# Designed miniproteins, single chains, continued (5), part 43

Each design is a single chain, and the fold is of that chain. pLDDT is the mean over its residues in the fold that is shown.

## One batch from the design tools (miniprotein)

Design m17476
Fold by ESMFold2-Fast:
Structure m17476 (fold): chain A 91 residues (1-91)
Amino acid sequence: STVRISLVAPDGSERELQRFALTEDQFADAVRAGARLVLAHGDWRLRVEFDGTPAQAEALARTAAAIAAEAGLRVVERRLKDGHLTLTFAA
């Protein structure tokens, strides 16, 4: 099970910030760090991608949305199919 955290430019191009095996503490810290970068870069978005079980993906989606909301970001994209998760957040 792998988490990928990326910045997404307005043109849809991606800049990978971090890729790691899922741990709860590392995940929360990575989402918070990405959220700070989005706030600093204006029109950029934060993308969180995960490949795992459907239950893990659903739990991770809830955690990421909560952390992003605390940082002042909103969900602009949510895709979840067969344990493949994509979330995109914007300021």
Scores: mean pLDDT 81

Design m17477
Fold by ESMFold2-Fast:
Structure m17477 (fold): chain A 87 residues (1-87)
Amino acid sequence: KRAELEALLAELRALTAEIEELLSRPSLSEEEIKEALARFEEAAARIDERIQALLAAGLSPEELAALQEAANALQQAYKEFLEKYNI
C-alpha cells in the first residue's frame, strides 16, 4: 500500500514534469502534439486504475491529501496543454 502510493506519486510528478517541459517549448509540430496526447491518454487510464485500487484499499487522510494534490497538479498541467494547442 505505502510503496504503491509512493510509486504512484512519483509517476504523477514525472508525468506533470513532462507536460510542463512540453509547455515550455515555443512550438510543437502537429505530429509531436498527436504523439504526446496519445501517450498522456494511455498514462491517464493507467493512473486512474491505480488510484481506484488505492482508494479501495483505504488511505489515511494524509495519504489521500498527497494523492489529491499530485493528481490535481497533473490535471491542471494537462488542461493547460489542451488549451494551448486547442484540443
Scores: mean pLDDT 81

Design m17478
Fold by ESMFold2-Fast:
Structure m17478 (fold): chain A 77 residues (1-77)
Amino acid sequence: LAEKLQQAADLLDQAARYARRGDYDSAARLTAQAGRLLGNDVSADTALAIFKTYPPEEVARLLQRGADRARKMAEML
């Protein structure tokens, strides 16, 4: 479980970097992969649709916060 949380955190951290660069397609794919590790069925297409409603800086911030939370959770397990 802790290993999956750490992997998800790393994927979300990468997704945040892609989002910051305006690459929402890569950010969405990595977010979907992180979601699968955590038992979430959100597709890359769904994530992409949501990301397109926000500016790059906002998407990157949300993904970075997700990564930080997953990493903290892994440390507690």
Scores: mean pLDDT 82

Design m17479
Fold by ESMFold2-Fast:
Structure m17479 (fold): chain A 68 residues (1-68)
Amino acid sequence: LKELAQRVLDLFTRASIGKTREEALRDVARELAALGVSPEEFRKAALQIPGIDEETADRLAELVAEER
């Protein structure tokens, strides 16, 4: 879980540079789906990241599910 949270944070930070928040969320979701992370595991990891609320975590989990 800690390793997954760190990967999510790194991907989100990279994706957010020069992009809108929605575009960054879609890019992160696509990369996480490729890693085989389940939406439930992702939601738990995202909630461990400072500044990510439940609505953002739920949206990211939905986008990960859509990319499968």
Scores: mean pLDDT 69

Design m17480
Fold by ESMFold2-Fast:
Structure m17480 (fold): chain A 87 residues (1-87)
Amino acid sequence: SAKEKTKEAVEKLLKEALEDPSVSEEQKKRLEELAKRFIEALENDDKELLKEVKREAVELAADPSLSDFLRHVYAVLAMEAQDWIDE
C-alpha cells in the first residue's frame, strides 16, 4: 500500500541517520520521536498530527546547526507529511 511504502522510506532514512556517527545521541532521539509521531499519524489518518510533524520537520530542515544529511532527512519527512495531508 502507499502507507507501507511511505513507512518503509521513512524507516530507511531513520536507519541511515541513526548509523551516521556525526549525528549526536540527542539529535538521534529527536529524529526518532518525530518519525514515531509521523508513523502514528499515518497509521491513524491523523491529519492534525501530520500538520504538527510537518511544522517541526520544516523548522528542523532549515536549522543551520544540523548536518546537510540530517536537514535532508527532515525535508523528506516534511514532504511526506504534506503529501498525506493533501490526500
Scores: mean pLDDT 85

Design m17481
Fold by ESMFold2-Fast:
Structure m17481 (fold): chain A 72 residues (1-72)
Amino acid sequence: MLSEEELEKLKKEGHELAGQVQAVAATSEELTKELEEKLKKAGVTGDIYEEELLLKAVEVMKEFLKEVEKRK
């Protein structure tokens, strides 16, 4: 169970992560494809703002950024 405050914080974190992830992905076609494939596998497609999907999106974005950072 997430409180309204926790959900609002998660939305803010997701928005910031989405911006960072898009900036990184835009530097390479391969990174863009990896991001899209990971989001699709997690069931996150397009502009879906559902609580469970937002949690999955944040997790996928964090792992994507961590993997990209490791490869540098």
Scores: mean pLDDT 70

Design m17482
Fold by ESMFold2-Fast:
Structure m17482 (fold): chain A 90 residues (1-90)
Amino acid sequence: MSAEELWRRAEELLEEARRTGDPSLVEEAARLALRAAGDLHLQGRTEAALALLDEAIERLRELSEIPSLREAAERAVRALEAVRADLAAS
């Protein structure tokens, strides 16, 4: 699966999480976003990886306002911010 396909799938899962309130979808979306960003970075597309992580972090922060998703979204934001900082320092 391409990085673009992984990110599209992650976006779909984030929209489903917003609709259903299921935190497992947030966890899966974060995992796919991290994989997509990693794949882009390995291809030398670090700027694209950072843009993807920024978009994912923004969407997860919005989902953290939903009580059933808050803990999963906050954990995902912390994980994505850590990876983003590492990539930006590369």
Scores: mean pLDDT 89

Design m17483
Fold by ESMFold2-Fast:
Structure m17483 (fold): chain A 82 residues (1-82)
Amino acid sequence: SELEEMWKRGLELVREGIATGDEAKIAEGQRLLAEAYMAYYKLPKELFPLVLRAWRGAVLAAQGRDAEAEALGREVEEELKA
């Protein structure tokens, strides 16, 4: 399906971007993963910035950038509590 292809492309871009240090590919991959996630769970558009931020945190952790991933996670948690 187009949704599965979008998810696969997003993962490939993130993996390639991490391996090569290509921040533009990482950003594009995160966007595709967020869009696929939103479509799969039929989430409202208002949640897109939150979902995108969550994927950014996951990718930062995958890069070993743990302090940055934790800081972003705290930001998301505070926004959800407010």
Scores: mean pLDDT 83

Design m17484
Fold by ESMFold2-Fast:
Structure m17484 (fold): chain A 74 residues (1-74)
Amino acid sequence: DEAEAERYKALGEEYAKQKKYEEAGKYFEIAAELSSPEKQPHYYLMAAIAYKYAKNEEKKQEALEKANEVLRKL
């Protein structure tokens, strides 16, 4: 559902503005899971950036790997 994906993206952006980057990353991942394959890489990249600022290298790498997997299938 694109509308739900946009809602979770907005939540992620709000948490990122508050420097709550771990929560922001989680919401961007949910947005990716709810979005179309064409939009999934964008949201996974947003999650990876958020996790980078959260200093969560493991979650950052997982999000980047998910973005690359979707891009390879397009």
Scores: mean pLDDT 85

Design m17485
Fold by ESMFold2-Fast:
Structure m17485 (fold): chain A 74 residues (1-74)
Amino acid sequence: SPLEAELDEALRAGDVERAAELLAKLVAEAPSDSEAASLYSGTMIRLVALVEEGRVTNEDVAYVRKKVDEALAA
């Protein structure tokens, strides 16, 4: 999807704010809980790799989690 391509680009760039926005939208719009979980898990794995590379902080990962939780609560 166009949003998945944009999420991939944001993650490659280390653009945490954009990645959080796009992941929240993708998870909220997912046609099933399984697809939502897959998108979330895959993105979290990539963010952890970026933390290990020193490109993103643990606080940035927490921000992404918070944005997804807020989208799912709406």
Scores: mean pLDDT 85

Design m17486
Fold by ESMFold2-Fast:
Structure m17486 (fold): chain A 73 residues (1-73)
Amino acid sequence: MTLEEALKLSEEEIRRVLRDGDENEQILVITALLLKGYSEEEIRRLAEEVGLDPSLIDKAREVLKKIQERKKK
């Protein structure tokens, strides 16, 4: 899954990936939610609904920082 694909997911597809997807897909989906302006609290609530490990939110933040660094060039 690419970040562009993650940005196009519906709410139901987001919940499905966070529940059933692999770690990389889960990180990309959380990164896409952060890019869309979702709060950390909103993302944590989605994670709780699907039983996602909250440490993946921290990993998604690191991915977002790397994307933002590339934008500055």
Scores: mean pLDDT 78

Design m17487
Fold by ESMFold2-Fast:
Structure m17487 (fold): chain A 67 residues (1-67)
Amino acid sequence: SEKLIEEGKILARGTAEEAAIQGSGTRDNIEIEVEVEGSKIKAVAKAGDTTAVVEADVATGEGTVQV
């Protein structure tokens, strides 16, 4: 639904902002990118040589995480 999609965008944004704040406080080489398209959320976090990719579809409840 439209409400669920909107809530998904807010969640993705909140997660990215929290991680960015923590990164800025602890490590200055952390880069975070979050993209939301409809019910689909993709978040990429990079710290040095480590990359974590999270993809989720809030409409189906399915997701993948790769570190």
Scores: mean pLDDT 58

Design m17488
Fold by ESMFold2-Fast:
Structure m17488 (fold): chain A 64 residues (1-64)
Amino acid sequence: SKLEEKLEELGKRTGMSPERIRKGVETLLNSKDPVIVAVARKELREAGLTDEEIEELIELLKEE
């Protein structure tokens, strides 16, 4: 899938596992706790993902 392809590309660039990136994005989409959401977004940013890349992953995950 396009989501899996993007997760693999971002994993290779950042050194974060594709599974961990996916879990972070799932948290951003599904969590109602603003603190948990803020922590997940910070972790993805600190790994080297841009805000554009995070938003693209959220949209791809929503389409599944």
Scores: mean pLDDT 84

Design m17489
Fold by ESMFold2-Fast:
Structure m17489 (fold): chain A 63 residues (1-63)
Amino acid sequence: GKKVTIVAKRDQVGRSENELTLKKGEKREAEVLKEYPSGLVAVKLLDTGEKRLLDARYVEIKY
């Protein structure tokens, strides 16, 4: 997938360990693995190698 910078538009808490928790303004370097029709995006975090889901409505994805 494409390497991107994820920027949180607001505080968000993952509902499960598979979902990404971010604070407003937090930046994460990631690779986009899959985009879902629901607006969820599966990413791989480049610093940890962990795979997480995030809600695209509450983040800015910079390519």
Scores: mean pLDDT 75

Design m17490
Fold by ESMFold2-Fast:
Structure m17490 (fold): chain A 69 residues (1-69)
Amino acid sequence: MSVEEAAEKAKKEIKRLLVEAGLSEEDAEAAATTVVNYVLARTAGASDEEKIAALEAAVAGLRASLAAA
């Protein structure tokens, strides 16, 4: 999986989770984009494998947080 493919998948999944949690599609899209961009900025010097792992961890963390509420 490429970093670009992982970022697109993460953005789509985060948007879906936020819409299911009650956000509008517009707000969910903006939030998902912000989270993905933040993760990529924080991992700018990392390997592609580390960037992909960080994106997957962000999705898993959001899912766990929403499930705990």
Scores: mean pLDDT 83

Design m17491
Fold by ESMFold2-Fast:
Structure m17491 (fold): chain A 79 residues (1-79)
Amino acid sequence: MDSVAAVAEELSKVDPEEIIRALEGAIEMVERQKDKYPEEKVEKIKELLEKAKEAVRAGDYEAAAQYILEAERLIEEAR
Protein backbone atom coordinates (compact mmCIF):
# COMPACT_ATOMS: atom_id res chain seq x y z
CA MET A 1 0.00 0.00 0.00
CA ASP A 2 1.18 3.56 -0.80
CA SER A 3 4.05 2.29 -2.98
CA VAL A 4 2.62 4.61 -5.64
CA ALA A 5 2.62 7.56 -3.19
CA ALA A 6 6.22 6.81 -2.11
CA VAL A 7 7.46 6.57 -5.73
CA ALA A 8 5.48 9.70 -6.69
CA GLU A 9 7.09 11.67 -3.81
CA GLU A 10 10.60 10.54 -4.87
CA LEU A 11 9.88 11.41 -8.53
CA SER A 12 8.69 14.91 -7.49
CA LYS A 13 12.15 15.55 -5.93
CA VAL A 14 13.99 14.71 -9.17
CA ASP A 15 14.42 16.89 -12.27
CA PRO A 16 11.69 15.85 -14.77
CA GLU A 17 14.32 15.68 -17.55
CA GLU A 18 16.35 13.17 -15.49
CA ILE A 19 13.24 11.02 -14.93
CA ILE A 20 12.38 11.13 -18.66
CA ARG A 21 16.00 10.18 -19.52
CA ALA A 22 15.84 7.24 -17.07
CA LEU A 23 12.52 6.09 -18.59
CA GLU A 24 14.00 6.37 -22.12
CA GLY A 25 16.95 4.26 -20.94
CA ALA A 26 14.52 1.67 -19.56
CA ILE A 27 12.61 1.56 -22.88
CA GLU A 28 15.93 1.11 -24.76
CA MET A 29 16.98 -1.70 -22.40
CA VAL A 30 13.64 -3.51 -22.88
CA GLU A 31 13.99 -3.12 -26.69
CA ARG A 32 17.58 -4.47 -26.58
CA GLN A 33 16.48 -7.46 -24.46
CA LYS A 34 13.18 -8.13 -26.30
CA ASP A 35 14.33 -11.67 -27.16
CA LYS A 36 14.23 -12.50 -23.41
CA TYR A 37 10.53 -11.59 -23.08
CA PRO A 38 7.26 -12.51 -24.83
CA GLU A 39 6.47 -9.95 -27.57
CA GLU A 40 3.13 -9.03 -25.94
CA LYS A 41 4.88 -8.23 -22.62
CA VAL A 42 7.56 -6.12 -24.37
CA GLU A 43 4.83 -4.05 -26.09
CA LYS A 44 2.93 -3.52 -22.80
CA ILE A 45 6.08 -2.55 -20.87
CA LYS A 46 7.09 -0.03 -23.57
CA GLU A 47 3.55 1.46 -23.62
CA LEU A 48 3.56 1.84 -19.81
CA LEU A 49 6.98 3.53 -19.83
CA GLU A 50 5.86 5.92 -22.61
CA LYS A 51 2.74 6.76 -20.55
CA ALA A 52 4.98 7.35 -17.53
CA LYS A 53 7.05 9.85 -19.60
CA GLU A 54 3.87 11.71 -20.62
CA ALA A 55 2.67 11.77 -16.98
CA VAL A 56 6.04 13.23 -15.86
CA ARG A 57 5.78 15.93 -18.57
CA ALA A 58 2.27 16.75 -17.27
CA GLY A 59 3.53 16.90 -13.65
CA ASP A 60 1.31 13.93 -12.74
CA TYR A 61 3.81 12.00 -10.62
CA GLU A 62 1.12 9.73 -9.14
CA ALA A 63 0.16 8.49 -12.62
CA ALA A 64 3.86 8.21 -13.56
CA ALA A 65 4.51 6.11 -10.42
CA GLN A 66 1.56 3.82 -11.24
CA TYR A 67 2.83 3.21 -14.80
CA ILE A 68 6.43 2.62 -13.60
CA LEU A 69 5.34 0.11 -10.93
CA GLU A 70 3.10 -1.76 -13.41
CA ALA A 71 5.98 -1.92 -15.94
CA GLU A 72 8.29 -3.25 -13.19
CA ARG A 73 5.70 -5.90 -12.30
CA LEU A 74 5.44 -7.02 -15.95
CA ILE A 75 9.24 -7.23 -16.25
CA GLU A 76 9.37 -9.46 -13.14
CA GLU A 77 6.54 -11.69 -14.47
CA ALA A 78 8.11 -11.95 -17.96
CA ARG A 79 11.55 -13.14 -16.78
Scores: mean pLDDT 80

Design m17492
Fold by ESMFold2-Fast:
Structure m17492 (fold): chain A 96 residues (1-96)
Amino acid sequence: SELEEAAERLRELAEELEEMAKKEKDPKKKDFYLSGAEGLRRAAEAALAGDAETLRLLAEGFKVGAKMAEKNGDKETAKILKEAAEIAERAAEAAE
């Protein structure tokens, strides 16, 4: 299903952020990656549950995170979070 595909991709993006966190020496940047990964894992669970409200809230969080990453010059994290927001929004629409 579209929701199962969304959950799988959100999980993959969470794993990317977790790997970035493992390699990161800056505690603030590491915490940012881990918080993003946690949000992505919650979004994957919400997609599997068909929880459109949670998906929309998390999508807004990912948009804010992407803007913050872009402002800090972290293009890779900004790209991940932008993709996550789009997936979460589409999953929310499919869950309704």
Scores: mean pLDDT 90

Design m17493
Fold by ESMFold2-Fast:
Formats: structure tokens, sequence, C-alpha cells
Structure m17493 (fold): chain A 59 residues (1-59)
């Protein structure tokens, strides 16, 4: 994976944690598990999910 894609994933994971803490404070950390982050991103921030897919296509 490109360094840009890795940096994007890290930023998205942190943003998802913050958003989940607002809506489901008891389970926010579950989203940063690698296998769950894409599903959570699609639910919480579909625009960032599309940006992630676009970056992945450019590899």
Amino acid sequence: MSPKLIAFEQEVIEELKEKLMEVEPERPEELYEKNLFLGALKEVDPEKYQQYLQLKKEE
C-alpha cells in the first residue's frame, strides 16, 4: 500500500473513533480493529469510504 493510503487509513480510524464516541461511547474501540474499519466507515462516513476506495484504485 502507498504511504498516502496508509496515512489516510490512520486518519479515518481516528475520526471514526471520535464519531462512535459521540453515538456509542461503550463500543468505539471496536471500529479500529482492522477488519471492521471499512464497514464502520461505510456506515458512519460514506464520503470518506468513497475517498478510500478512490485512493486504493490509484495504487
Scores: mean pLDDT 63

Design m17494
Fold by ESMFold2-Fast:
Parts: sequence; structure tokens; C-alpha cells
Structure m17494 (fold): chain A 81 residues (1-81)
Amino acid sequence: MEAEEEARRIIDAAINGELSEEERALLAEASGVRTPEMLEEHARLQEEYAKKPDTPGEERGREFAIRKIALYLERRRREEA
């Protein structure tokens, strides 16, 4: 599964209260991680959403969370390789 698809699934599970123990641990660990790549992606998304001001705040927040978790998963997969 692609990291972006996995991240989207995890965030949706978090919103629905359906996280597994492993997914909850992963999300907690990722929430504490601040990498330059994550900060750059966050800034890029802010610029994109500045062009779409009518995007609901909850949708914007969800997309930011998904991108952060996706970058964390990609980094973790690289470290496991």
C-alpha cells in the first residue's frame, strides 16, 4: 500500500475512533516528529490552500495530517530497508 493511502486510512480510522493499538502508537510517534521535509510540505499545502480559501478547515486539517503521516511512513520504510 502506498504511504499516502496508508496515512489516509490511519487518519480516517483516528477520526472514526477505530485505530488499532499499533496504529495509535504510530500516530502518537509521528505526532512528536518534526522533520524539515514535514515542515516544507506543510508550508507547500498552506500555499495551495491559500488559493482555495473556501476549503473547510476540517478538510484542510485532515489533509495536513495525512501528508505528515505519509512522510513519516516513507521515512520509517526507508529506515527499515
Scores: mean pLDDT 74

Design m17495
Fold by ESMFold2-Fast:
Structure m17495 (fold): chain A 98 residues (1-98)
Amino acid sequence: EIAEVKEKIIAIARKSGSSPEEIEKLLKEASDEAFRTGIEFGRQMAEAIRNRDWARLEELAREAEELLKKLNKADQFAFAAAMYVYAAPVYEEVEAEE
């Protein structure tokens, strides 16, 4: 759920040396809809990566970019960070299998 994704984003920020206060502020300002949309895109991207369907991944990336242009800064951050939480571990797995 959204709370679980927020916790993962904060954990990543702490490990990277980013300001936890700034990250927490962006997460609190973001809408639940931005998190839900980011999670959905992240899951779809993860599936495309697992299937090595790079054409679908490119299509999803273009759709995400169009949606991001319509969002405020906090929602853009939440959307992108949620996508990262779901897609990045799968990308790492596929790269390791090469």
Scores: mean pLDDT 78

Design m17496
Fold by ESMFold2-Fast:
Structure m17496 (fold): chain A 73 residues (1-73)
Amino acid sequence: AERDARLEGARRVLDALIDYIAEKLNIPKEEVRKALEDREKFRELMKKAGLSDEAIDSFFALVDELRRLEAER
C-alpha cells in the first residue's frame, strides 16, 4: 500500500514537472517525455525551464528512486 502510494505520488510529480517544462519551453509534452531517456538532455530542458540546481537534483533523486522501485518488480 505505502509503496504503491509512493509510486503514484512520484509519478504525479513527474507528470506535473513534464507539463511545466512543456509549457515553459512551448514544446510538446511527448518531446519532454522522450528526453527522460537521456539524463543530460533532460537536465538541459529543466535548466531552460528555469529550475534551480537544487530542484534538478531533487528531481533526479526522485527518478532514481522510481527506477529502483520498478527494478524490484
Scores: mean pLDDT 74

Design m17497
Fold by ESMFold2-Fast:
Structure m17497 (fold): chain A 87 residues (1-87)
Amino acid sequence: SSFDDRVRAVLRNVVDFAERHDLSPEEVRQLTLRSLRVLFRDEGIEVQNEEEILETLKQQGVSDHLLEAVRHLLRGDVDKAREALDR
């Protein structure tokens, strides 16, 4: 879907930026949260807390491998996120 493609683009941008700038796990997590909140705002989607981010992505029909990538980025695991994105 168009939304799936936008989520993929956001996550690839986070991974690429994190690798280029040698971000810490916490910096990766915060960049991921900020980037997804910006995407949701631009799509007119309201999210009250972090727990709703994954549920919202799932409800919008985002692919399981992208949900896996988000979970890895929220843990600061850039390498596993890249592996999930390349599936």
Scores: mean pLDDT 86

Design m17498
Fold by ESMFold2-Fast:
Structure m17498 (fold): chain A 66 residues (1-66)
Amino acid sequence: DDLHQQLLDAILTYHSTLGGAQEGDIESQKRMAEALRRAAELAEQLGFPETAEVLRKEAKKIEDKI
């Protein structure tokens, strides 16, 4: 399904951002927050609202630090 492929892509993007960027770098933190927000939207569309809520909270925690 297209939504499953999009969710997997979002997760892989988030993972590669963590692997390729330093924690504490503002630019990498912004990219992580954006990836988490995108993953949350995809999780919501796939019917996982509890997962979407967790992802949104994680994105907000990163945004609040920068």
Scores: mean pLDDT 71

Design m17499
Fold by ESMFold2-Fast:
Structure m17499 (fold): chain A 68 residues (1-68)
Amino acid sequence: RPSERELLAFYHAAVAAGVPSELAAELVEAIYRQEPREVIERIIERAKEVNPEGAAFAERLARELLAS
């Protein structure tokens, strides 16, 4: 389980990269709840409709957070 500090850092980085705050919050919640990869992928796809570059950055960071 990622720490609260890591989740907050991810949220701020995703928002700074252009992910809408609501979608960044959904990503943080999905990661915290250890939701299936499909749930995280669906949120990333929604973020790509708004900002493809920001979504790609958030996807990379989420992958790093989910690594053991």
Scores: mean pLDDT 82

Design m17500
Fold by ESMFold2-Fast:
Structure m17500 (fold): chain A 55 residues (1-55)
Amino acid sequence: SMAQAQADADYARVRANADRFIDEVGAKLPPEQAPAVAQARANADRSIDGVRAID
């Protein structure tokens, strides 16, 4: 349905925006923090995907 497609697009956009923000912050941190940045990105993705699953 168009409503389902819109919801999917909205969640994809939120996920992409969260990933971009985390990547931008991560780029300003020392390289040693790369695992922590990757973990934050994965946690954000998982949280957004989880909200989508119960919506």
Scores: mean pLDDT 83

Design m17501
Fold by ESMFold2-Fast:
Structure m17501 (fold): chain A 69 residues (1-69)
Amino acid sequence: ALDAVIERLAAQLDIPPEAVRYVLEGKEDEAIRLVKEAVRRKNPSLTDEEAEQIARAIVEAVREVFERL
């Protein structure tokens, strides 16, 4: 069941499932790194700072979802 939730959330946010797993493991810096990479691949015109801000927001959203489960 947990793997299905991870895959669904990753697909909905369009991020790697590995990033969601890193959030659950408390490896938030690793999660931010992977999400930032995914965000920049989708929109290469974003600045590094803009991509990081978006990545941090996505990681926080993932954390909140699992805290409410």
Scores: mean pLDDT 82

Design m17502
Fold by ESMFold2-Fast:
Structure m17502 (fold): chain A 100 residues (1-100)
Amino acid sequence: PLYRLTITIVARTEEVAEKALAVIEERVKALQASPELHLLQVLVERERLPDGRYKITVTLTLRGSLEAVQAFAEALIADLRAAVPEEEVEISYEIEELPA
């Protein structure tokens, strides 16, 4: 099956947002060695919100099982939480099954 994993980062500063993105990029790079998930597409979008916060949306198109995608997403969120303070960044993710 194909899945879209969307990771949304809303950070108080651009520095924290870029630090979070670097953590995501490192985990995504490691994914290339995974036998369980195949990365087909990566899209990174940056936006400054009207309240001065910075939003980064990372969209991954992945081939694999839902269990493997879920495990990857949860490992990535754990990496993000270890790297950036909770009060400085809001992190969410969404998994969507794509048509074959």
Scores: mean pLDDT 85

Design m17503
Fold by ESMFold2-Fast:
Parts: structure tokens; C-alpha cells; sequence
Structure m17503 (fold): chain A 93 residues (1-93)
């Protein structure tokens, strides 16, 4: 589905930001700001597609991700998001 493509693109872009943060190229705060911006763009795209449920899931994912960035190592956060992406890729076929 188009919503699935949008969601997969979002997670891949989040992973790129987290990899840069893990490598010390971005601060934790810079990574959070970029991730928030990516989420806002993704939510807007999903709302235009009429997929309010997936948009709400992105909002919930963002809240959990931001909490993990505050409480876990960047490497652990990266691994968690990579796992979410793999699960979605399997569902997307």
C-alpha cells in the first residue's frame, strides 16, 4: 500500500539519523529535532492519503522513540528501529 511505502521511507530516514548520532556526527538533541521533523512530514503525508490510523501510529512511535533516545544508548535505539523496519518489510512483502 502507499501508506506502507511512506512508513518504510520514514523508518529508513530515522535509521540514517540514528546512525549519524551513533557515529558522533550528530548530538542527541540534533537527532531528536531531525526525527521530529521527519515524523511531522510523514504524518502530513499519511493524513493526505486518508490514513488517520497509521498517522496516529507514527505519533505513538515518535513518543516511544524519543523516550528511548533519552533512556537508552544510541546503539540500542538504532537496533530497536532496525528491528521495527525488518518487521514492516516482511509485512510489505
Amino acid sequence: SKSMEVLLEFLRRVLEVLKEAAEGKLSKEEAKERIKALAEETIARLEKLGDKETAEQVESFLEELLELIETKSMEEVLEWVELQLKRLEELAK
Scores: mean pLDDT 87

Design m17504
Fold by ESMFold2-Fast:
Structure m17504 (fold): chain A 87 residues (1-87)
Amino acid sequence: SELVERYRAAAERANATRARADYREALRLLAEGVRALTGDEELARELLRLGEDILDGRISEEEALERLEELRRRMDEILEEKRRAEE
């Protein structure tokens, strides 16, 4: 029982480390996509910063959601502006 509990705790820690690495990789790919689509390096950088702030627990989940919505609106505005400029 105790041995099983110790192995479970170790597996949870290993899974947390892997989840963090996967989260950072997904965030990097998302930021790369945002930069490619919008041409806005500052927006991509803010997205990376927000993701790191979430990962490090520097902001609440409610604050994170609000910031993500703000970035999403800014991205939509840039994409719409680019679409209009190409017409």
Scores: mean pLDDT 75

Design m17505
Fold by ESMFold2-Fast:
Structure m17505 (fold): chain A 74 residues (1-74)
Amino acid sequence: MSREEQLEKAIEELVELTLEARRAEEEGAPQSVLDELDKRIRAKLAEIAALAEGDSALFGEAIARAQERVDEAV
């Protein structure tokens, strides 16, 4: 799998986790569930940062792309 394919997959998974966290918060899920989702989101952000290899512009673009997809899903 190419680095671009890995980055795209990581962005997709970040979008899914963000939507799941939003639903859990709206449904009043226990703090333990919210904490676990936050942990998973932070791990996915770290993965995207690693794939960006210190390129802050590429990282920022990836995060913006994830946010756009989250916004489009509502």
Scores: mean pLDDT 82

Design m17506
Fold by ESMFold2-Fast:
Structure m17506 (fold): chain A 73 residues (1-73)
Amino acid sequence: SMAERAAEAARRAAESGDGAGAATAGWQVFKSGLLDGRPEVGAEAARYAAEAARRAGDEGSFQIAEKAALVAE
């Protein structure tokens, strides 16, 4: 699912230190859901991305989680 893809992207980005990539993935899913009239799908994906970022790493996880949270809100 798109939510699972966003979560996996956030996790991998956290491990490599690419917070922008994780945030971008979450934003793309959110925007697609909104455009198709399904904003709840995008919001769920953004929450999954934030959770994956928080769990995936110590260093940089804060920035990744913060950007994902901004996308979710």
Scores: mean pLDDT 57

Design m17507
Fold by ESMFold2-Fast:
Structure m17507 (fold): chain A 120 residues (1-120)
Amino acid sequence: MKELKEKVANLVKEFLSKIGDALVEARKTGDWVAAARRILDIVDEFEKKLMQLVEELRAKAPEDEFKEILQSIIDYLNTLKEKFEALAAASTDPEVQALLQEIIDRINKFIEKLKKILEE
């Protein structure tokens, strides 16, 4: 159990770190197209790895602990989404706004998927 919790915590930390690195690179280079592609790949890889861990957690974790872990991940994704929404609102470049909106839409779909698992 503790090992599975540590795997989830480490996966979330790695995910947030990779997103942070991509945003730092985008701000330094101005290459938001490359950053958006990298962020989408990071989100996809995180979802894939998390879904594998969700099945293990469902089998091994108490129901309350499983729900708390999923809710924490949803909360992290909502916070990340709000940061991208603020960044899109601050952007004056329509192309950058469109790329940020694509990232927001991808995160929204992931949150919806996790909410369905949590509630069903």
Scores: mean pLDDT 80

Design m17508
Fold by ESMFold2-Fast:
Structure m17508 (fold): chain A 69 residues (1-69)
Amino acid sequence: ALDGAADVVRKEGDRLAAQMEASGHPEAAERVRALYDEAATHVRAGDFETAQRLGSEARRVAEKALAEA
């Protein structure tokens, strides 16, 4: 079900955001969560291409913040 797939995307975002918060980057954590929440909305709509793009952007945000540490 698409709702189940969207839940998995949200949980992935929460996990990554928790890593950002643990590293002292709460603003990056908030942005990562927002991007994954938006991706989950697109998954529920069946727009997997946009969801993948948003997930990649969230990963890029997290990697940049961690590289500054």
Scores: mean pLDDT 82

Design m17509
Fold by ESMFold2-Fast:
Structure m17509 (fold): chain A 81 residues (1-81)
Amino acid sequence: MELIVVAVASGAGALRAGPVNALRKLEGEIAKVDGVAKVEHLKFVNNVAVFKVTVTGDLDKVKAEIEAIHLPDVDVYVVEP
């Protein structure tokens, strides 16, 4: 099963330090979620990243754990493809 995660690094700190660094930190946090087998970044454009997440565990639990990730200056949206 697959999830699409859209992340927007919109805070002044993230934009000043480089949004790629904030978005890469999010990729690492998603990869640590139990039941996630693979995280692929499909797009990195300015302050927006799109990740494809391959789930081998409970989809609803993985989705909830990804949505619970709180990073400063980053908004996270989970979409089922």
Scores: mean pLDDT 75

Design m17510
Fold by ESMFold2-Fast:
Structure m17510 (fold): chain A 81 residues (1-81)
Amino acid sequence: NAEAEALRQRRIDLAKETDKKVAELISKANELRAQGAKADPETGAKLNAEADKVYEEARQLSKKGIEEIEKLTAEADAVAA
């Protein structure tokens, strides 16, 4: 039905959006680590700490995205039944 199809489309869109955002965060974290490697030890330590925080943000975003996708899948299945 149209409602189940709309929920499935939302799941697909959410997965694409989450993947894109996670990739952007990972790229940013990698860049911070690259900058840290070229910096003095004190500045490098700060940049590496920032990179670790951004990696954790990416991990949390991915986890939240998976939970939302699972919720939308369950809702779509319930409506389709």
Scores: mean pLDDT 84

Design m17511
Fold by ESMFold2-Fast:
Structure m17511 (fold): chain A 61 residues (1-61)
Amino acid sequence: HMIITSAEDLEKAFDEAIAAGDWETVDNLRRAAETLLEHGTPEQRERARKILERIDAVRAA
């Protein structure tokens, strides 16, 4: 386990990391979302874009 290749798994992991204040994991999730943008289905890519926007917004705040 720990292979995050779907947008659903990425959303869950992101939510857990934010709740725990684990910014190291948030940075790793950003990289995983970028992988989905390059290799995922159109639906996965769209969801990955939204995750990246959320990560960027949280990091900037």
Scores: mean pLDDT 72

